# Designs tried in a protein design run: designed miniproteins, single chains, continued (4). Part 73

Each design is a single chain, and the fold is of that chain. pLDDT is the mean over its residues in the fold that is shown.

## One batch from the design tools (miniprotein)

Design m14524
Fold by ESMFold2-Fast:
Structure m14524 (fold): chain A 68 residues (1-68)
Amino acid sequence: GPEKEELQERIERLGVRAIVLGKATPEQLLELLQEVTGKSGSGRELLESASVPELEEIAERLEALIAA
């Protein structure tokens, strides 16, 4: 639904920002997605299958990582 799509877009923007700022590598971002969801797969698969609470936790962790 719209809430899930908005969170996915936000996570994508935060992930790009974390990489650009040197706060994370693509591999570290994938590890974060796997840790929060408890699943294996590609970043896209994990984001598409994640629940709204899981997406919110991913966004919060990315914001904290960027702020550090």
Scores: mean pLDDT 86

Design m14525
Fold by ESMFold2-Fast:
Structure m14525 (fold): chain A 80 residues (1-80)
Amino acid sequence: LGGLAQEAYNNAKRAAEASGGVDAPLTPVGRANIAGSGATALTMAGLEPDEAMRKASEAVSKAKTGGEAADNVARLTQQS
């Protein structure tokens, strides 16, 4: 992973682990934390803040677990 993608993944993974673990179902708080971390990473990668938040929220909404959410966020960072 590139540095920014790895950092986005690590931040999202920490948020997921704090919310019950990477394999646990996402809580509303966990979803918000992962989406926020993802949006920050995407903004640093060059996306507009509003677009970054929208894409991060969509990636998290498609995930069932924290680990899946972290992977989805990392993929968005690499595509940016």
Scores: mean pLDDT 71

Design m14526
Fold by ESMFold2-Fast:
Structure m14526 (fold): chain A 65 residues (1-65)
Amino acid sequence: SHMEEQARELARQIAEIAGYETEVEIAGDRITVRGRFETVSQYAAAQILKAAGSIEGIEVTLEEV
């Protein structure tokens, strides 16, 4: 679906910013992105949150692995 394509692209973008692999789960209008975010810089963390907020109308959650 179009939402799955957006979720995959978001995961790719976040992985590039964080430098780590991420996992994406889709449940209705919720997307959960799991990865190792605690080891990134404050600047990188801000960019990840900005990317996650780019999908309007869908709730995006970042979870630490």
Scores: mean pLDDT 71

Design m14527
Fold by ESMFold2-Fast:
Structure m14527 (fold): chain A 100 residues (1-100)
Amino acid sequence: SKAEELIAEFDKKLAKAKTVEDILKIAEETLKRAVEAKLSPEEQYLLALYIVSRSIKKLKELGLSKEEIEKVAKEIVKKIQEYMPNVKVSESIIESLIES
């Protein structure tokens, strides 16, 4: 599916990311492509959760503090709301992802 292709490309780009700016750029590019591809609301929600989850994991691997990860996660959620206004990612989900 197109959603699976976007996830695969996101993972490949994220693996090479070295900075917070790279991660934010990759997340935004993937969100733009998802909207352009006219993904269903369910596919948009699942992709948005995947982007947040994997970005948080990558930020941990890069050695960022909990406070820095929270700040970047909030920026990603803001971009999700900008591109996908009907997608809601709760603060409790973000906190759980940061703490896991």
Scores: mean pLDDT 87

Design m14528
Fold by ESMFold2-Fast:
Structure m14528 (fold): chain A 98 residues (1-98)
Amino acid sequence: SMALLERGRRLYEEGLRAREAGDLETALRKLAEAGDLFLAAGDPRAAEAYRLAAEVAEELGDEELALLYYMFAAMAAGDAKKAMEYWDKLAKKRGILK
């Protein structure tokens, strides 16, 4: 959908500006929303948007959220092995795996 792509692009650009301004919570929200919209539209930019959301989550000190978005980025990129590696790390951190 062109409407999803336009909204995703706008949120992606706003997220990058928020990150540059040090508004990490706004940056995370907008980059994650951009990833969701690009993914729904089948656009490969979804992977980069999620990866940037993960990096911002790391800057916020939210390691679980960072692992989740790195997993989404790998899935969006079609990298099943990397997605499983991030899932394994997340599952161990949540106590699902030893």
Scores: mean pLDDT 90

Design m14529
Fold by ESMFold2-Fast:
Structure m14529 (fold): chain A 118 residues (1-118)
Amino acid sequence: SVDTANQHLQQGQRWRDRGDFRTAGRHFLRAADHYSRGNDLLSSARMFRLAGLAYRRAGDFRTAGRMFQRAGDIFDLMHMWKQASRMYRLASRAYERAGDLDQSRRFRQRSDDLMNRT
C-alpha cells in the first residue's frame, strides 16, 4: 500500500542519515516494490533510484547497477526517455565499478540509443 511504501521511504531516509546505506537501500527497495504494486510507477522509479544511490554509497556497485536498471526500465515503460537514459547511464557506471564490463557496455548502449530518440 502507499502507507506501507511511505513508511519504508521514511525508514530509508533515517538509516541513510545514520550512515547505514545498505539498510537504507533495502528500505528504499521495499518502498519501490510497494509503490509498483499500487501502480504508482513514478514513485517506484524514484525509490529504485534512491536504493541505487544508497547501495553505491555502501560500495555494493552490482546491486546499485540493478537498482538503477530497474528505475530505467520503469521510466522507459512510461516513455520518459531522458530519465530512462540517465538511469541506464548510472547503471552502466555502477556495473563498471563492479567489474561487470558486459553489463556496463549494454547499459551505455541503451542510454545512448534513448538519447538519440530525442
Scores: mean pLDDT 91

Design m14530
Fold by ESMFold2-Fast:
Structure m14530 (fold): chain A 75 residues (1-75)
Amino acid sequence: SARAEEYFARGKEAFAAGDYETAVAYFKRALALDPSNLEAAILLNEAEARVAERRGDLEAAKRSRENAEKLRASL
């Protein structure tokens, strides 16, 4: 849907700007409307890893990076 594509685009802009919490919010909204967007799922996990790192949760960051890697291997 056009709205899912808009959320995905805004998520990528936030990610590029280093606003990872905003990126997470937009990627979650994009995936709620289009669960098949594998790129959004990969970028969501990467953004969540960055948020976890900023909070000092290195174990959560590692898990999110591993999830992103597994999803990227599916491309």
Scores: mean pLDDT 91

Design m14531
Fold by ESMFold2-Fast:
Structure m14531 (fold): chain A 82 residues (1-82)
Amino acid sequence: SPYGEAARRGALKAKGANEQAARDAQHGYETMGTPGGAGVSAIGSAGREGAGDHVNAMRKAQRGLEAPTPEEAADAAAEGAS
C-alpha cells in the first residue's frame, strides 16, 4: 500500500541517519580511545545545526556502505551522558 511504502522509506531514512550517528560515535571512540567520545559530541552538534536537515546530511554522508546500528549510537550517547 502507499502508506506501507511511505513508512518503509521513512524507516530507511531514519535508519541511515541513525547509522551515520553510530559511525560518528565509532569514529569518536577510535580517535579518543573512549566509546562515544568525539562521536557523541558530533551527534549533538548535528542535532543543533539542523534537526530537519540531518537526515539528508546522514544519507548523503553514507558513501554506499551503512554505518553500525542505531542501538550502538544510542549506547554511545548514553555513555557520553554519564
Scores: mean pLDDT 51

Design m14532
Fold by ESMFold2-Fast:
Structure m14532 (fold): chain A 81 residues (1-81)
Amino acid sequence: SELEEALAKARELLAQSTASPVELEYMELSVRALEAMLKGDLEAAKKAVLELAKLASEALGKEIPEEKAVKLAEEEFELVK
């Protein structure tokens, strides 16, 4: 599937990355969210999205509501089914 191909490419790019520790953590959380959605693990997907939103808000000074992040994860999960 396109998602599986994208995840494989993302993992390869992460392994080759010279990014900072924070950027690597951001990329790892993004990949974990997609992997959880592909596996049908909604709870793991929600957790990864919330951790990603928290990291983004801390780094960029933007506050992302947890409720909004959870709803987006649930909507994307239904689309992947």
Scores: mean pLDDT 68

Design m14533
Fold by ESMFold2-Fast:
Structure m14533 (fold): chain A 70 residues (1-70)
Amino acid sequence: MLTDILSAIREEALKKGELKESDMPRYTFVFGLGKLLYKGGMPLEEVIELFRKNLGVSEEVVREAKKKVL
């Protein structure tokens, strides 16, 4: 579930031009951190919000990604 939602956020952000291929190293690093935080007990919504803020993606991108996965 976490990996699916974070991947969907990436796809939506790339589609809308909020992320570019040059952002992929940062995306991969933050994705790895998000997985560790979630495994450590951080709630899914808090992990998603930290991921969103660290990559600078919009609330709308997260909302559209959630529609496709959830």
Scores: mean pLDDT 82

Design m14534
Fold by ESMFold2-Fast:
Structure m14534 (fold): chain A 96 residues (1-96)
Amino acid sequence: MEKIEKVEREAEKIKEEARKLYEEVKANGSEKEKAIAESGLAIIENLYEGAKKLNELGLKEPEKQEEYVRKAEEIVRGMREALEEMKKEIKKEKEK
């Protein structure tokens, strides 16, 4: 249970960071920066839904909970990598 809650909190935190970055870029960014931010947010939201489903499966199947939590943790790492790539690509466009 505690591991599932920790994974869920981290996934939500990354999703919220991505949304805040998207809203900032939407207000102040170029059309190209907005497209990058929109694409990055969509990827992160898709990964978030995958992690959420794996956590739900871990709650329903206690005997496989460790496997589902591990897979959800891998997806959360992918979310963090996607957020960092989103930040990097937006920064590159600002420097042009």
Scores: mean pLDDT 83

Design m14535
Fold by ESMFold2-Fast:
Structure m14535 (fold): chain A 107 residues (1-107)
Amino acid sequence: MEEAKEIAKRMVEKAAEAYARSGGDLNAFASALVKTAKENPKVDKAEVLDYRVERGVDADGRPVLRIEAILKVTVNGKTYIIKVVAEADLETGEARVLEVKELDKIP
């Protein structure tokens, strides 16, 4: 569902921004994910299944964090597994989502 993908995208984008702005605080990442999910009345439940953070540089040589997160999001009673890839600028704290992909629902 496009709605679940948009929710997952926004959750990871806000979490990546919070992580970069906090100087790498994983509690800020987790809190921003939960807060963003709670702000959407269509979200029944949201859960982080896995995440990875990698430091690197973007195409312009700027220091960035690449974040990959796998989220379990329940919207209107239906559950989706969604992979989100985001990149956050370590100097500005601005985040950009690069990829949002629905994964197969394993029961």
Scores: mean pLDDT 76

Design m14536
Fold by ESMFold2-Fast:
Structure m14536 (fold): chain A 65 residues (1-65)
Amino acid sequence: MKEEIEKTIRSILRLIERVAQERGWTITSVEISYDPEKKTYVITVTLQDPDGSTRTVVVEIPIPP
């Protein structure tokens, strides 16, 4: 992973963690994948509410060619 992309991903994850903490959500999984067709890194974060309901957040980060 490029250092610049890694720092961007870390910043996004920190924001998600902060929002989750404020709302009482638990992060249950984090998946980082690369889509070669779109040339984009895809971050998929799965969150669980205190009542057990599941939410998914998907963030797409395009990389320069």
Scores: mean pLDDT 78

Design m14537
Fold by ESMFold2-Fast:
Structure m14537 (fold): chain A 67 residues (1-67)
Amino acid sequence: MAAVEEARAELRRLLAEGRELRAARDPEAQRAEAPRLAARVEELIARYGREAVEEAAREVEAELAAA
């Protein structure tokens, strides 16, 4: 459970950054930041494993859908 909780916290931060970036509607900022966000997702997969990251992503998306 610890790996999923840690990945969930990191994914929540990444999703918040992505949502703020999209809300800003700044194409230059989005182009500059998208590779950084993608690299952070790859880092999470490397640290916690793909399965744990996918579980965390489903949990975070379910929470956002419920809000």
Scores: mean pLDDT 74

Design m14538
Fold by ESMFold2-Fast:
Structure m14538 (fold): chain A 87 residues (1-87)
Amino acid sequence: MPSERELLERAVRALLDAVRNGASEAEVEAIIAELVAEYRATMEAQGLYDEAALARFRAALRQLHADLRRLHENPGERIDQPLRVGA
């Protein structure tokens, strides 16, 4: 099973690739939905389902996509590194 960190690293890669390839909003939504579903399945498989954690993960993916898109559209702007939560 992927760890939360492995899933987040995969999310960063998928969203960055989507931004670089000019993915539509619908394609980005599909990527986020897939990642959220995978995180949910991972939690359920471990018997550790946490609805609040799932909601935070979805919000984090939305914010990450917004940050990556802004950086791509405005070269030279600085964004914070991944792993900002350290856990």
Scores: mean pLDDT 74

Design m14539
Fold by ESMFold2-Fast:
Structure m14539 (fold): chain A 79 residues (1-79)
Amino acid sequence: SAAAERNAAVNALIRELLELGNQAERAVEQGKFEEAKRILEEMRRRVEDFVRRHDLSPETAEALRQMIADLEAWLQKKM
């Protein structure tokens, strides 16, 4: 069903974002700030592409955007 496909896609996106988030954190720890910024931009692009392509609730879309914003704020404190 479309709902099951959407749920599978959301779970795949969450896994991708967690992996990218770990890469961004590692880049910051290694002083690779340009690489970390590039990864954060990739994460934002993936979230916005997903929101545009799928009929997500506004609450879910905002939660995904907030996760990226929180990660950015946290990483900026370490830059």
Scores: mean pLDDT 82

Design m14540
Fold by ESMFold2-Fast:
Order: structure tokens, then sequence, then C-alpha cells
Structure m14540 (fold): chain A 89 residues (1-89)
């Protein structure tokens, strides 16, 4: 069952944050279907094939940045809403 996790960095995304997300998603490309980056909000939505897959990607972002991050579970509809909002900027 597909799962969506929102990773909140607590600040707008900088270059290092974007690189960390890209590296994490690449390592877990077998389970991650999409990653939606909201640079201004400092949030990343991970759309994965499973909740465990989404958690692996979220943990990989934490490893890349060397700190724990706030992670919350979302619906696919909420991720689609975020994607539209980011594309309209």
Amino acid sequence: MKAVLRVDLGRPLGQRDVEAVVNAVRRHSDVVEEAILDHEAGEVDIVAKSREGALKAARAIEEELGRPLKVSELSLEEAEERLRAVEER
C-alpha cells in the first residue's frame, strides 16, 4: 500500500538540504516513487510504495543531514495538493 511521509526540516531548504534529499531518494529509488520539495516551507513529501519504504527514505535524509527530523504521515491527496502549490510558484 502506497504511503506518504512529510519530512519537515524546520527552515527553508538550502543547497545542502536539496543534495541530501536527492542522495537519499537515489539510494531508495526502488521504493520511492516521487519526492516533492517545498523549498520555502522547508518540507519534503516522500511518496513510496510502502510505509516502510517511505521511512527508509526519511531516515536516509536524516543520515545525510546528521540530525533527527520531524516526520508526519499524509494522504496521497495532501501530497498532490503540495505538488500543485509548488508548481504554481
Scores: mean pLDDT 83

Design m14541
Fold by ESMFold2-Fast:
Structure m14541 (fold): chain A 80 residues (1-80)
Amino acid sequence: MEEELLEKAKKEGERLAEEKTPEELEEMYERARRELAELRARLEAEGRTAAEDVPEEDVELSLKAAAMAYAVGLKKEKEK
């Protein structure tokens, strides 16, 4: 499952790297990180920190953030 999610993140990241500028990707990545941090803070406040209780929204935001991080990395390598 994690390997499959990582593969999806890489595929989406490659697409984003072709479609977006490094500046746009960095901005999108910061927004995704903030949203994920806010979600996790709410889950912790609710006592929902067990892996089994992680909502689909956390998984989706994590995948989105990973894809953007990968895309930023690809752009930095291309830009030197």
Scores: mean pLDDT 71

Design m14542
Fold by ESMFold2-Fast:
Structure m14542 (fold): chain A 95 residues (1-95)
Amino acid sequence: SSEHERVVEETRRILDEIDKGIDSLIQKAKNSTDPTVKTRLLNVSRQFSGDRSVLRSLLDEAERNRDLELARETLEEARRVKEQLLKQQKYIDSL
């Protein structure tokens, strides 16, 4: 359905935004001279990289099976992960 295509496209955009956020955390870790901050940034980036990989697998399954319900659930989870990533970035930027 056209709804399936829209949900899939929106999910891909959010996954791209998550990838950019992860890259920003990795770059900040490379530029940090504080070993505690560096370790925290790398651990956070690793956690979100894992979440992103799971979401990509779910999106691929939803596309392959033309599963609208799975696509919607994957979109909701992608939005949640993006929001958590943004909150972590704000917290880290406040340090």
Scores: mean pLDDT 88

Design m14543
Fold by ESMFold2-Fast:
Structure m14543 (fold): chain A 74 residues (1-74)
Amino acid sequence: SADEIIAEAIRQMTALLPETEEGLRHFAAQVRTLSPEQQAAVADALEAQRATIEDPRAREALDILVEMLRQLAA
């Protein structure tokens, strides 16, 4: 379910960056209202920016968000 996908992403993100839980809940609440096509488009846009991110933790956080969006779109 969408709730399970979001809960797993929050768990992974909070383990990586403990301060991000509230921000991720807000982001998840916004993206779950999008169509699957729009969720996939957001994932593609985030993934395209990955090469510009120098911080390895921020890149891993981006990967968690992309995976969440792709699972929601499926």
Scores: mean pLDDT 84

Design m14544
Fold by ESMFold2-Fast:
Structure m14544 (fold): chain A 95 residues (1-95)
Amino acid sequence: MEELLEKVRELLGRIRQAIRDKNFEELTKAIKELEELSKQLPPEIRAVVEDFIKFLKDYLKKLKENPEDKKTQIIAMVNIIAAEAELWVLAEKEK
């Protein structure tokens, strides 16, 4: 894994943990760090990460409006797992 992809993976882990802990401050901070890091990624990987950030921002808004909405929390967690898997496949194949 390249060092940038390792940092992305670490941030995805932090985002997942923040959602579980209902720590919206940490979640917001981790999303910002991921957004900044995405600018340093190759175009194909950056597009995947940017699309994922867009979903996270929408889900963060929904979670703040309805903190008890377990459905929104589950959808966010599933999207994190999917993004991690997609990034792993891209890193493994290089293309």
Scores: mean pLDDT 74

Design m14545
Fold by ESMFold2-Fast:
Structure m14545 (fold): chain A 89 residues (1-89)
Amino acid sequence: ATISSEDVVAELNRYIALLKDESTSDERIKSLGGQLLNMGSLLGNKKLAAYGLDLLAGNYKKSERSELIKALEEAIVNAKKKGSLPSTK
């Protein structure tokens, strides 16, 4: 269940590649919803979890693909920057 930041980045990049491929079927996008929901939960990323739930419910709109890709790219940046919390006082 616990994975490294490098494994997270690799998985998120795989999701982006699937979303950028116009030959990816709606059924495969719906299947991706389960992976997004799980990944969003593991990362504490409510935005990715919400997209995952929408995909699973069949509520995904291809017009929202760019927004989902951007959310995945932001999650990659956050995964790479995760490491330390500053002590305030």
Scores: mean pLDDT 73

Design m14546
Fold by ESMFold2-Fast:
Structure m14546 (fold): chain A 77 residues (1-77)
Amino acid sequence: YDKVRDAAIEDLKSMGMSEEQAEEGIEIGGSYVGTAPYGDALKKAAEEIKKKLGLSTTQAITAAGYGMEIQKAKIYS
């Protein structure tokens, strides 16, 4: 999962996010795993990321999706 996390951070940085924003977005996304069905959890995580980090909708959704994927990999590895 570490390599997946590192690759996600680099992709998010290529979209104009700082490393700190990418890491925080991934953590916020991961925190929503199991709180709702995937689509609803993804949308809520993206809304929190957008408000907290001042990111675009595309950046927030991408960070939330990566965060959820990484968290699921940790739980089911």
Scores: mean pLDDT 81

Design m14547
Fold by ESMFold2-Fast:
Structure m14547 (fold): chain A 74 residues (1-74)
Amino acid sequence: EEGLKAREERVYELMLKYQAGEISLDEARKEIERLLGKKYADYVFSADLSDPEAIREAARKAAEGAYRVFPELV
C-alpha cells in the first residue's frame, strides 16, 4: 500500500511529465485516476497547469482527500 506522501509525489511527478509533453493526457489521467479515483483526478486537472505551485497544492489536497475516502487505494 502506497503512503499518502508517496501518492502525492507520484501525482505531482505525473502532472509535471504531462506539462513537459513526456506523457499523453490519457496516460497521465489513467494513472492519476488509479491513484486518486476519478473525482480527485478531475480536481487535479482543473488546477492552473502553468503554475508548478498550483499543481503541487492540487496534488497534495487531492491525495489527502482521496486517502480519507479510499485509504486502501494503491
Scores: mean pLDDT 75

Design m14548
Fold by ESMFold2-Fast:
Structure m14548 (fold): chain A 89 residues (1-89)
Amino acid sequence: MEELRKLVEEALFDLNPEAIDKLREIAKQSPENAIKILLTMIEISMEKEGVYDEETLKEFKDWLEANKDQVIEIVDRILEKLKKLYEKR
């Protein structure tokens, strides 16, 4: 969890392309890994915006687990957008 959180923070705040690529690789290994990555991204975003809500985070987890068939693609698309943001200049 802590190692994954650090990698997600490097991807979100530093737009580190190596961190983004590693997260994309991890997400493609299993729906469970993709769910963990997306939940970590949501949690960090909520904390940084000062809107942390445990109930909302649980609702996201339940929804993602119900939609496992699409979660890998969703996470990969989010990470692709972050990488393009890094390349935008």
Scores: mean pLDDT 78

Design m14549
Fold by ESMFold2-Fast:
Structure m14549 (fold): chain A 74 residues (1-74)
Amino acid sequence: SEELKKRLEEAAKKGNEFVEFIQKRLDEAYEGKHPNPELVELAKKYKENNDPKARSEATRLILRELKEQEEKLQ
């Protein structure tokens, strides 16, 4: 189905953009360039210990901050 192919391509593109966004935020947090000390600590645990739980928690925190920032910018 051509419709299904198009939807899968759009989902893959959106997924790649999301992964790049999260990775950039984690890198910035690890460098101490993020104002949230909780995110900085989680990024450090992920980078130094390759801790999947710390990465998951950091991702959730990044998503929460994005939602709060979107609501503030209205």
Scores: mean pLDDT 74

Design m14550
Fold by ESMFold2-Fast:
Structure m14550 (fold): chain A 86 residues (1-86)
Amino acid sequence: HMLTEEQRKKADEALEKMIEDVKKTYGNEEAAKLIREAFELQDEATRLIAEHPDDPEYRQRARDLVERARKLMEEAGKLINEAKKK
């Protein structure tokens, strides 16, 4: 649906800005890369749900992608926290 996709696009654009800010703040490209990869997985999950909203198999695949994205974000958070302590 266009309205839902537009809302997600705005969130995605905000995340891209955060990725750039993260790169500038501590100069660590690894955390920025992890955040971008998590973003890409979330985009794929949203696409699967939009295309197959009532299919439980595709819903499970989307959840798996979201969980992988969450793990990448946790790793990025650790790198950011380490930078804050230095």
Scores: mean pLDDT 73

Design m14551
Fold by ESMFold2-Fast:
Structure m14551 (fold): chain A 97 residues (1-97)
Amino acid sequence: AMYLSMLLQNGSILFRRASKISPPNDSTTLNQYGNQLDNYSVQVSGTFDPDVLKSIRDSSANILQQGLGIVDTLPSSPEVDRIRASLQRMLAELQAR
């Protein structure tokens, strides 16, 4: 639970960073994804139910996939490349367990 919560908080931070360098419509969507991951991190901190934790992992993986799709449309830059790599790594970690 603790590790998952921290991972989701880091994902939220990455989406907020991506939103600052995105067009207004994409910026709004990325901020919403960041807020959803932040809300899931709070839920994870309050539960030990394996079914709830699995549901949060699956939902978070879906959010990361959708957000990564938006980041892939952004003009290439060192900042975008770092955000993309970090989001890809987080998605892989969520899908590996």
Scores: mean pLDDT 82

Design m14552
Fold by ESMFold2-Fast:
Structure m14552 (fold): chain A 69 residues (1-69)
Amino acid sequence: VEELLHAVIAAEPDPNLATAFAVRVIGDLLAGDREGAIRTVEDYLEQARKNGYSPELIAALEELLEALR
């Protein structure tokens, strides 16, 4: 999961958004809230697809989502 999360962070051009996303996902996972983490990734992936974000970011989010399921 760490490698996949790192790939998402590396593909996100906004470092503040990347940090906020990582903190939320890691926080949810450490608290045992896997559903919360999945929801955060799904929401970001949907936003990325809708707004035409980079293919690398979309691919990294899809891989992270699959790993969390």
Scores: mean pLDDT 78

Design m14553
Fold by ESMFold2-Fast:
Structure m14553 (fold): chain A 98 residues (1-98)
Amino acid sequence: GALEEIDKAMDLLHQLSEASQDLDIVVETTLIIITLNLAKKDYEKGDYESAIEGLKFAKERLESLLPRATPEQQRLINGAIEEIDKAIKLLEEDLKAK
């Protein structure tokens, strides 16, 4: 479900933070993890629109890191973006079913 995909994205971002020596990447990754945690809380409250907005914001921030990232970091970032996209699709389907 959407929470499982958000958790997978967060797992990949924790790996990115642990693997990174670039302080700017570590700081941005931490802020993105906070954003994903807020989106999870919005989803748990039934606020699917706010959850989707938070996920889209996290995706935009991750995309902004790609030009600065090493190939290994790009793998983790692209993996997290893919899981966020899956979560957005699932939440949009849930919102339509209401």
Scores: mean pLDDT 86

Design m14554
Fold by ESMFold2-Fast:
Structure m14554 (fold): chain A 87 residues (1-87)
Amino acid sequence: SMEELVEAAEKGIETAKEYLKQGKLKEAAIILAITAQELYDATGDPRFRELALRAVEATSEKDEEKLKETLEEVIREMKELLRELRE
């Protein structure tokens, strides 16, 4: 169901936030990429595909501050899209 999909995605976001707090930036990026890809596979919304690609590309970023900023932007945008799915 859409509710179960949104709840799973919210858990993925919270896991990514915990990794960010721990300085595990690559782990956070991987979880966000998987979460966004699952949302894309379920909805067909290309905005989730874009978020998944941005999270994957972020794993190659050597500047820790830029990586963190990118992941925080991915989280913000993903949360915004999840609100749209809840109606």
Scores: mean pLDDT 88

Design m14555
Fold by ESMFold2-Fast:
Structure m14555 (fold): chain A 63 residues (1-63)
Amino acid sequence: DVAQQVRQLIDQYNNTDDPQQRAAIRQQLMDIVRRVRPYPASDDQVQSRVDRAVAAMAATRAA
């Protein structure tokens, strides 16, 4: 389940202060975004979508 994997990655991202680890998790999230949305996008657009997904799923878990 992609949604479950994304939530797990977001949790790991939010629980680490290591920039190197965060970069690795962010890359995995970006890869998932590109995989499920093969729409051509710049790195900035992909990062924006990742940031929105992180915020949206954090809100869902916090509810």
Scores: mean pLDDT 71

Design m14556
Fold by ESMFold2-Fast:
Order: sequence, then structure tokens, then C-alpha cells
Structure m14556 (fold): chain A 85 residues (1-85)
Amino acid sequence: SMEELRKQEENLLKTTEKLAEEVRKLLSKGTRDDILEAEQKASFMSMISQVMREQSKKDPSLKPTADRIREISDRTREEIERARS
């Protein structure tokens, strides 16, 4: 149903937001192991972003959610790179 599809989209966005918060907490600790775990979480976010981007090519109604997930994923990668600098 349309409601089930929208709920799945909302769940992927919420998962991405939660991963970004977890990365932020890891970066605040700042150990090498924390940064490596943050990089692993950011890789998973990039995978979600890629899947959503591919789905949005088939269904343009998904584009706003895909764009938002991409924005969060890209920002998280930038935060990790700043922490490594």
C-alpha cells in the first residue's frame, strides 16, 4: 500500500538520522577505534543513500527522501574528515 511504502521511506530516513547521531557521539570520544567505527557507520549510510538514489530513478516521488538521506550522509562524511584532520 502507499502507507506501507511511505513508512519504509520514513524508516530509512530515521535509520540514517540515528546513524549520524551515533557517528557524532563516536567523533566526540575521538579515539582511533571510535573514528574507525564512525567510518563503518558512514559507509552503511552511503549504502542506504545509493539504494535510495537508484530507487528514486524508478520512482521520482522518492527523490525528496533520497536527497535528504544523501545530504545527511555527505555531511556525516565531512564531519569524519574534519575529525581526522
Scores: mean pLDDT 85

Design m14557
Fold by ESMFold2-Fast:
Structure m14557 (fold): chain A 85 residues (1-85)
Amino acid sequence: MEESRKALEELYERLMPAADEYQRRALEAFLNGKVVAPSEEERRQAEEAERELAELAARGATSLSDAQQARAVLVTHVRAAEAAE
């Protein structure tokens, strides 16, 4: 548990400089194990990011940039919140 949290904190610190305001909110929620109801703007950004990440996966990308990983966290957070409804 402690080690998993430390890994999440290290990921958070690494991604934070590349993350926008909404992605930072998603990263903070992810670090704290919380699901927060996303705004309409966060849902739109998640849909755009999900499409971008799917295109990267289709091209065989084996690694993501810090900015792309921050977008992946936002997508995961928004989809988790929607699934909880």
Scores: mean pLDDT 72

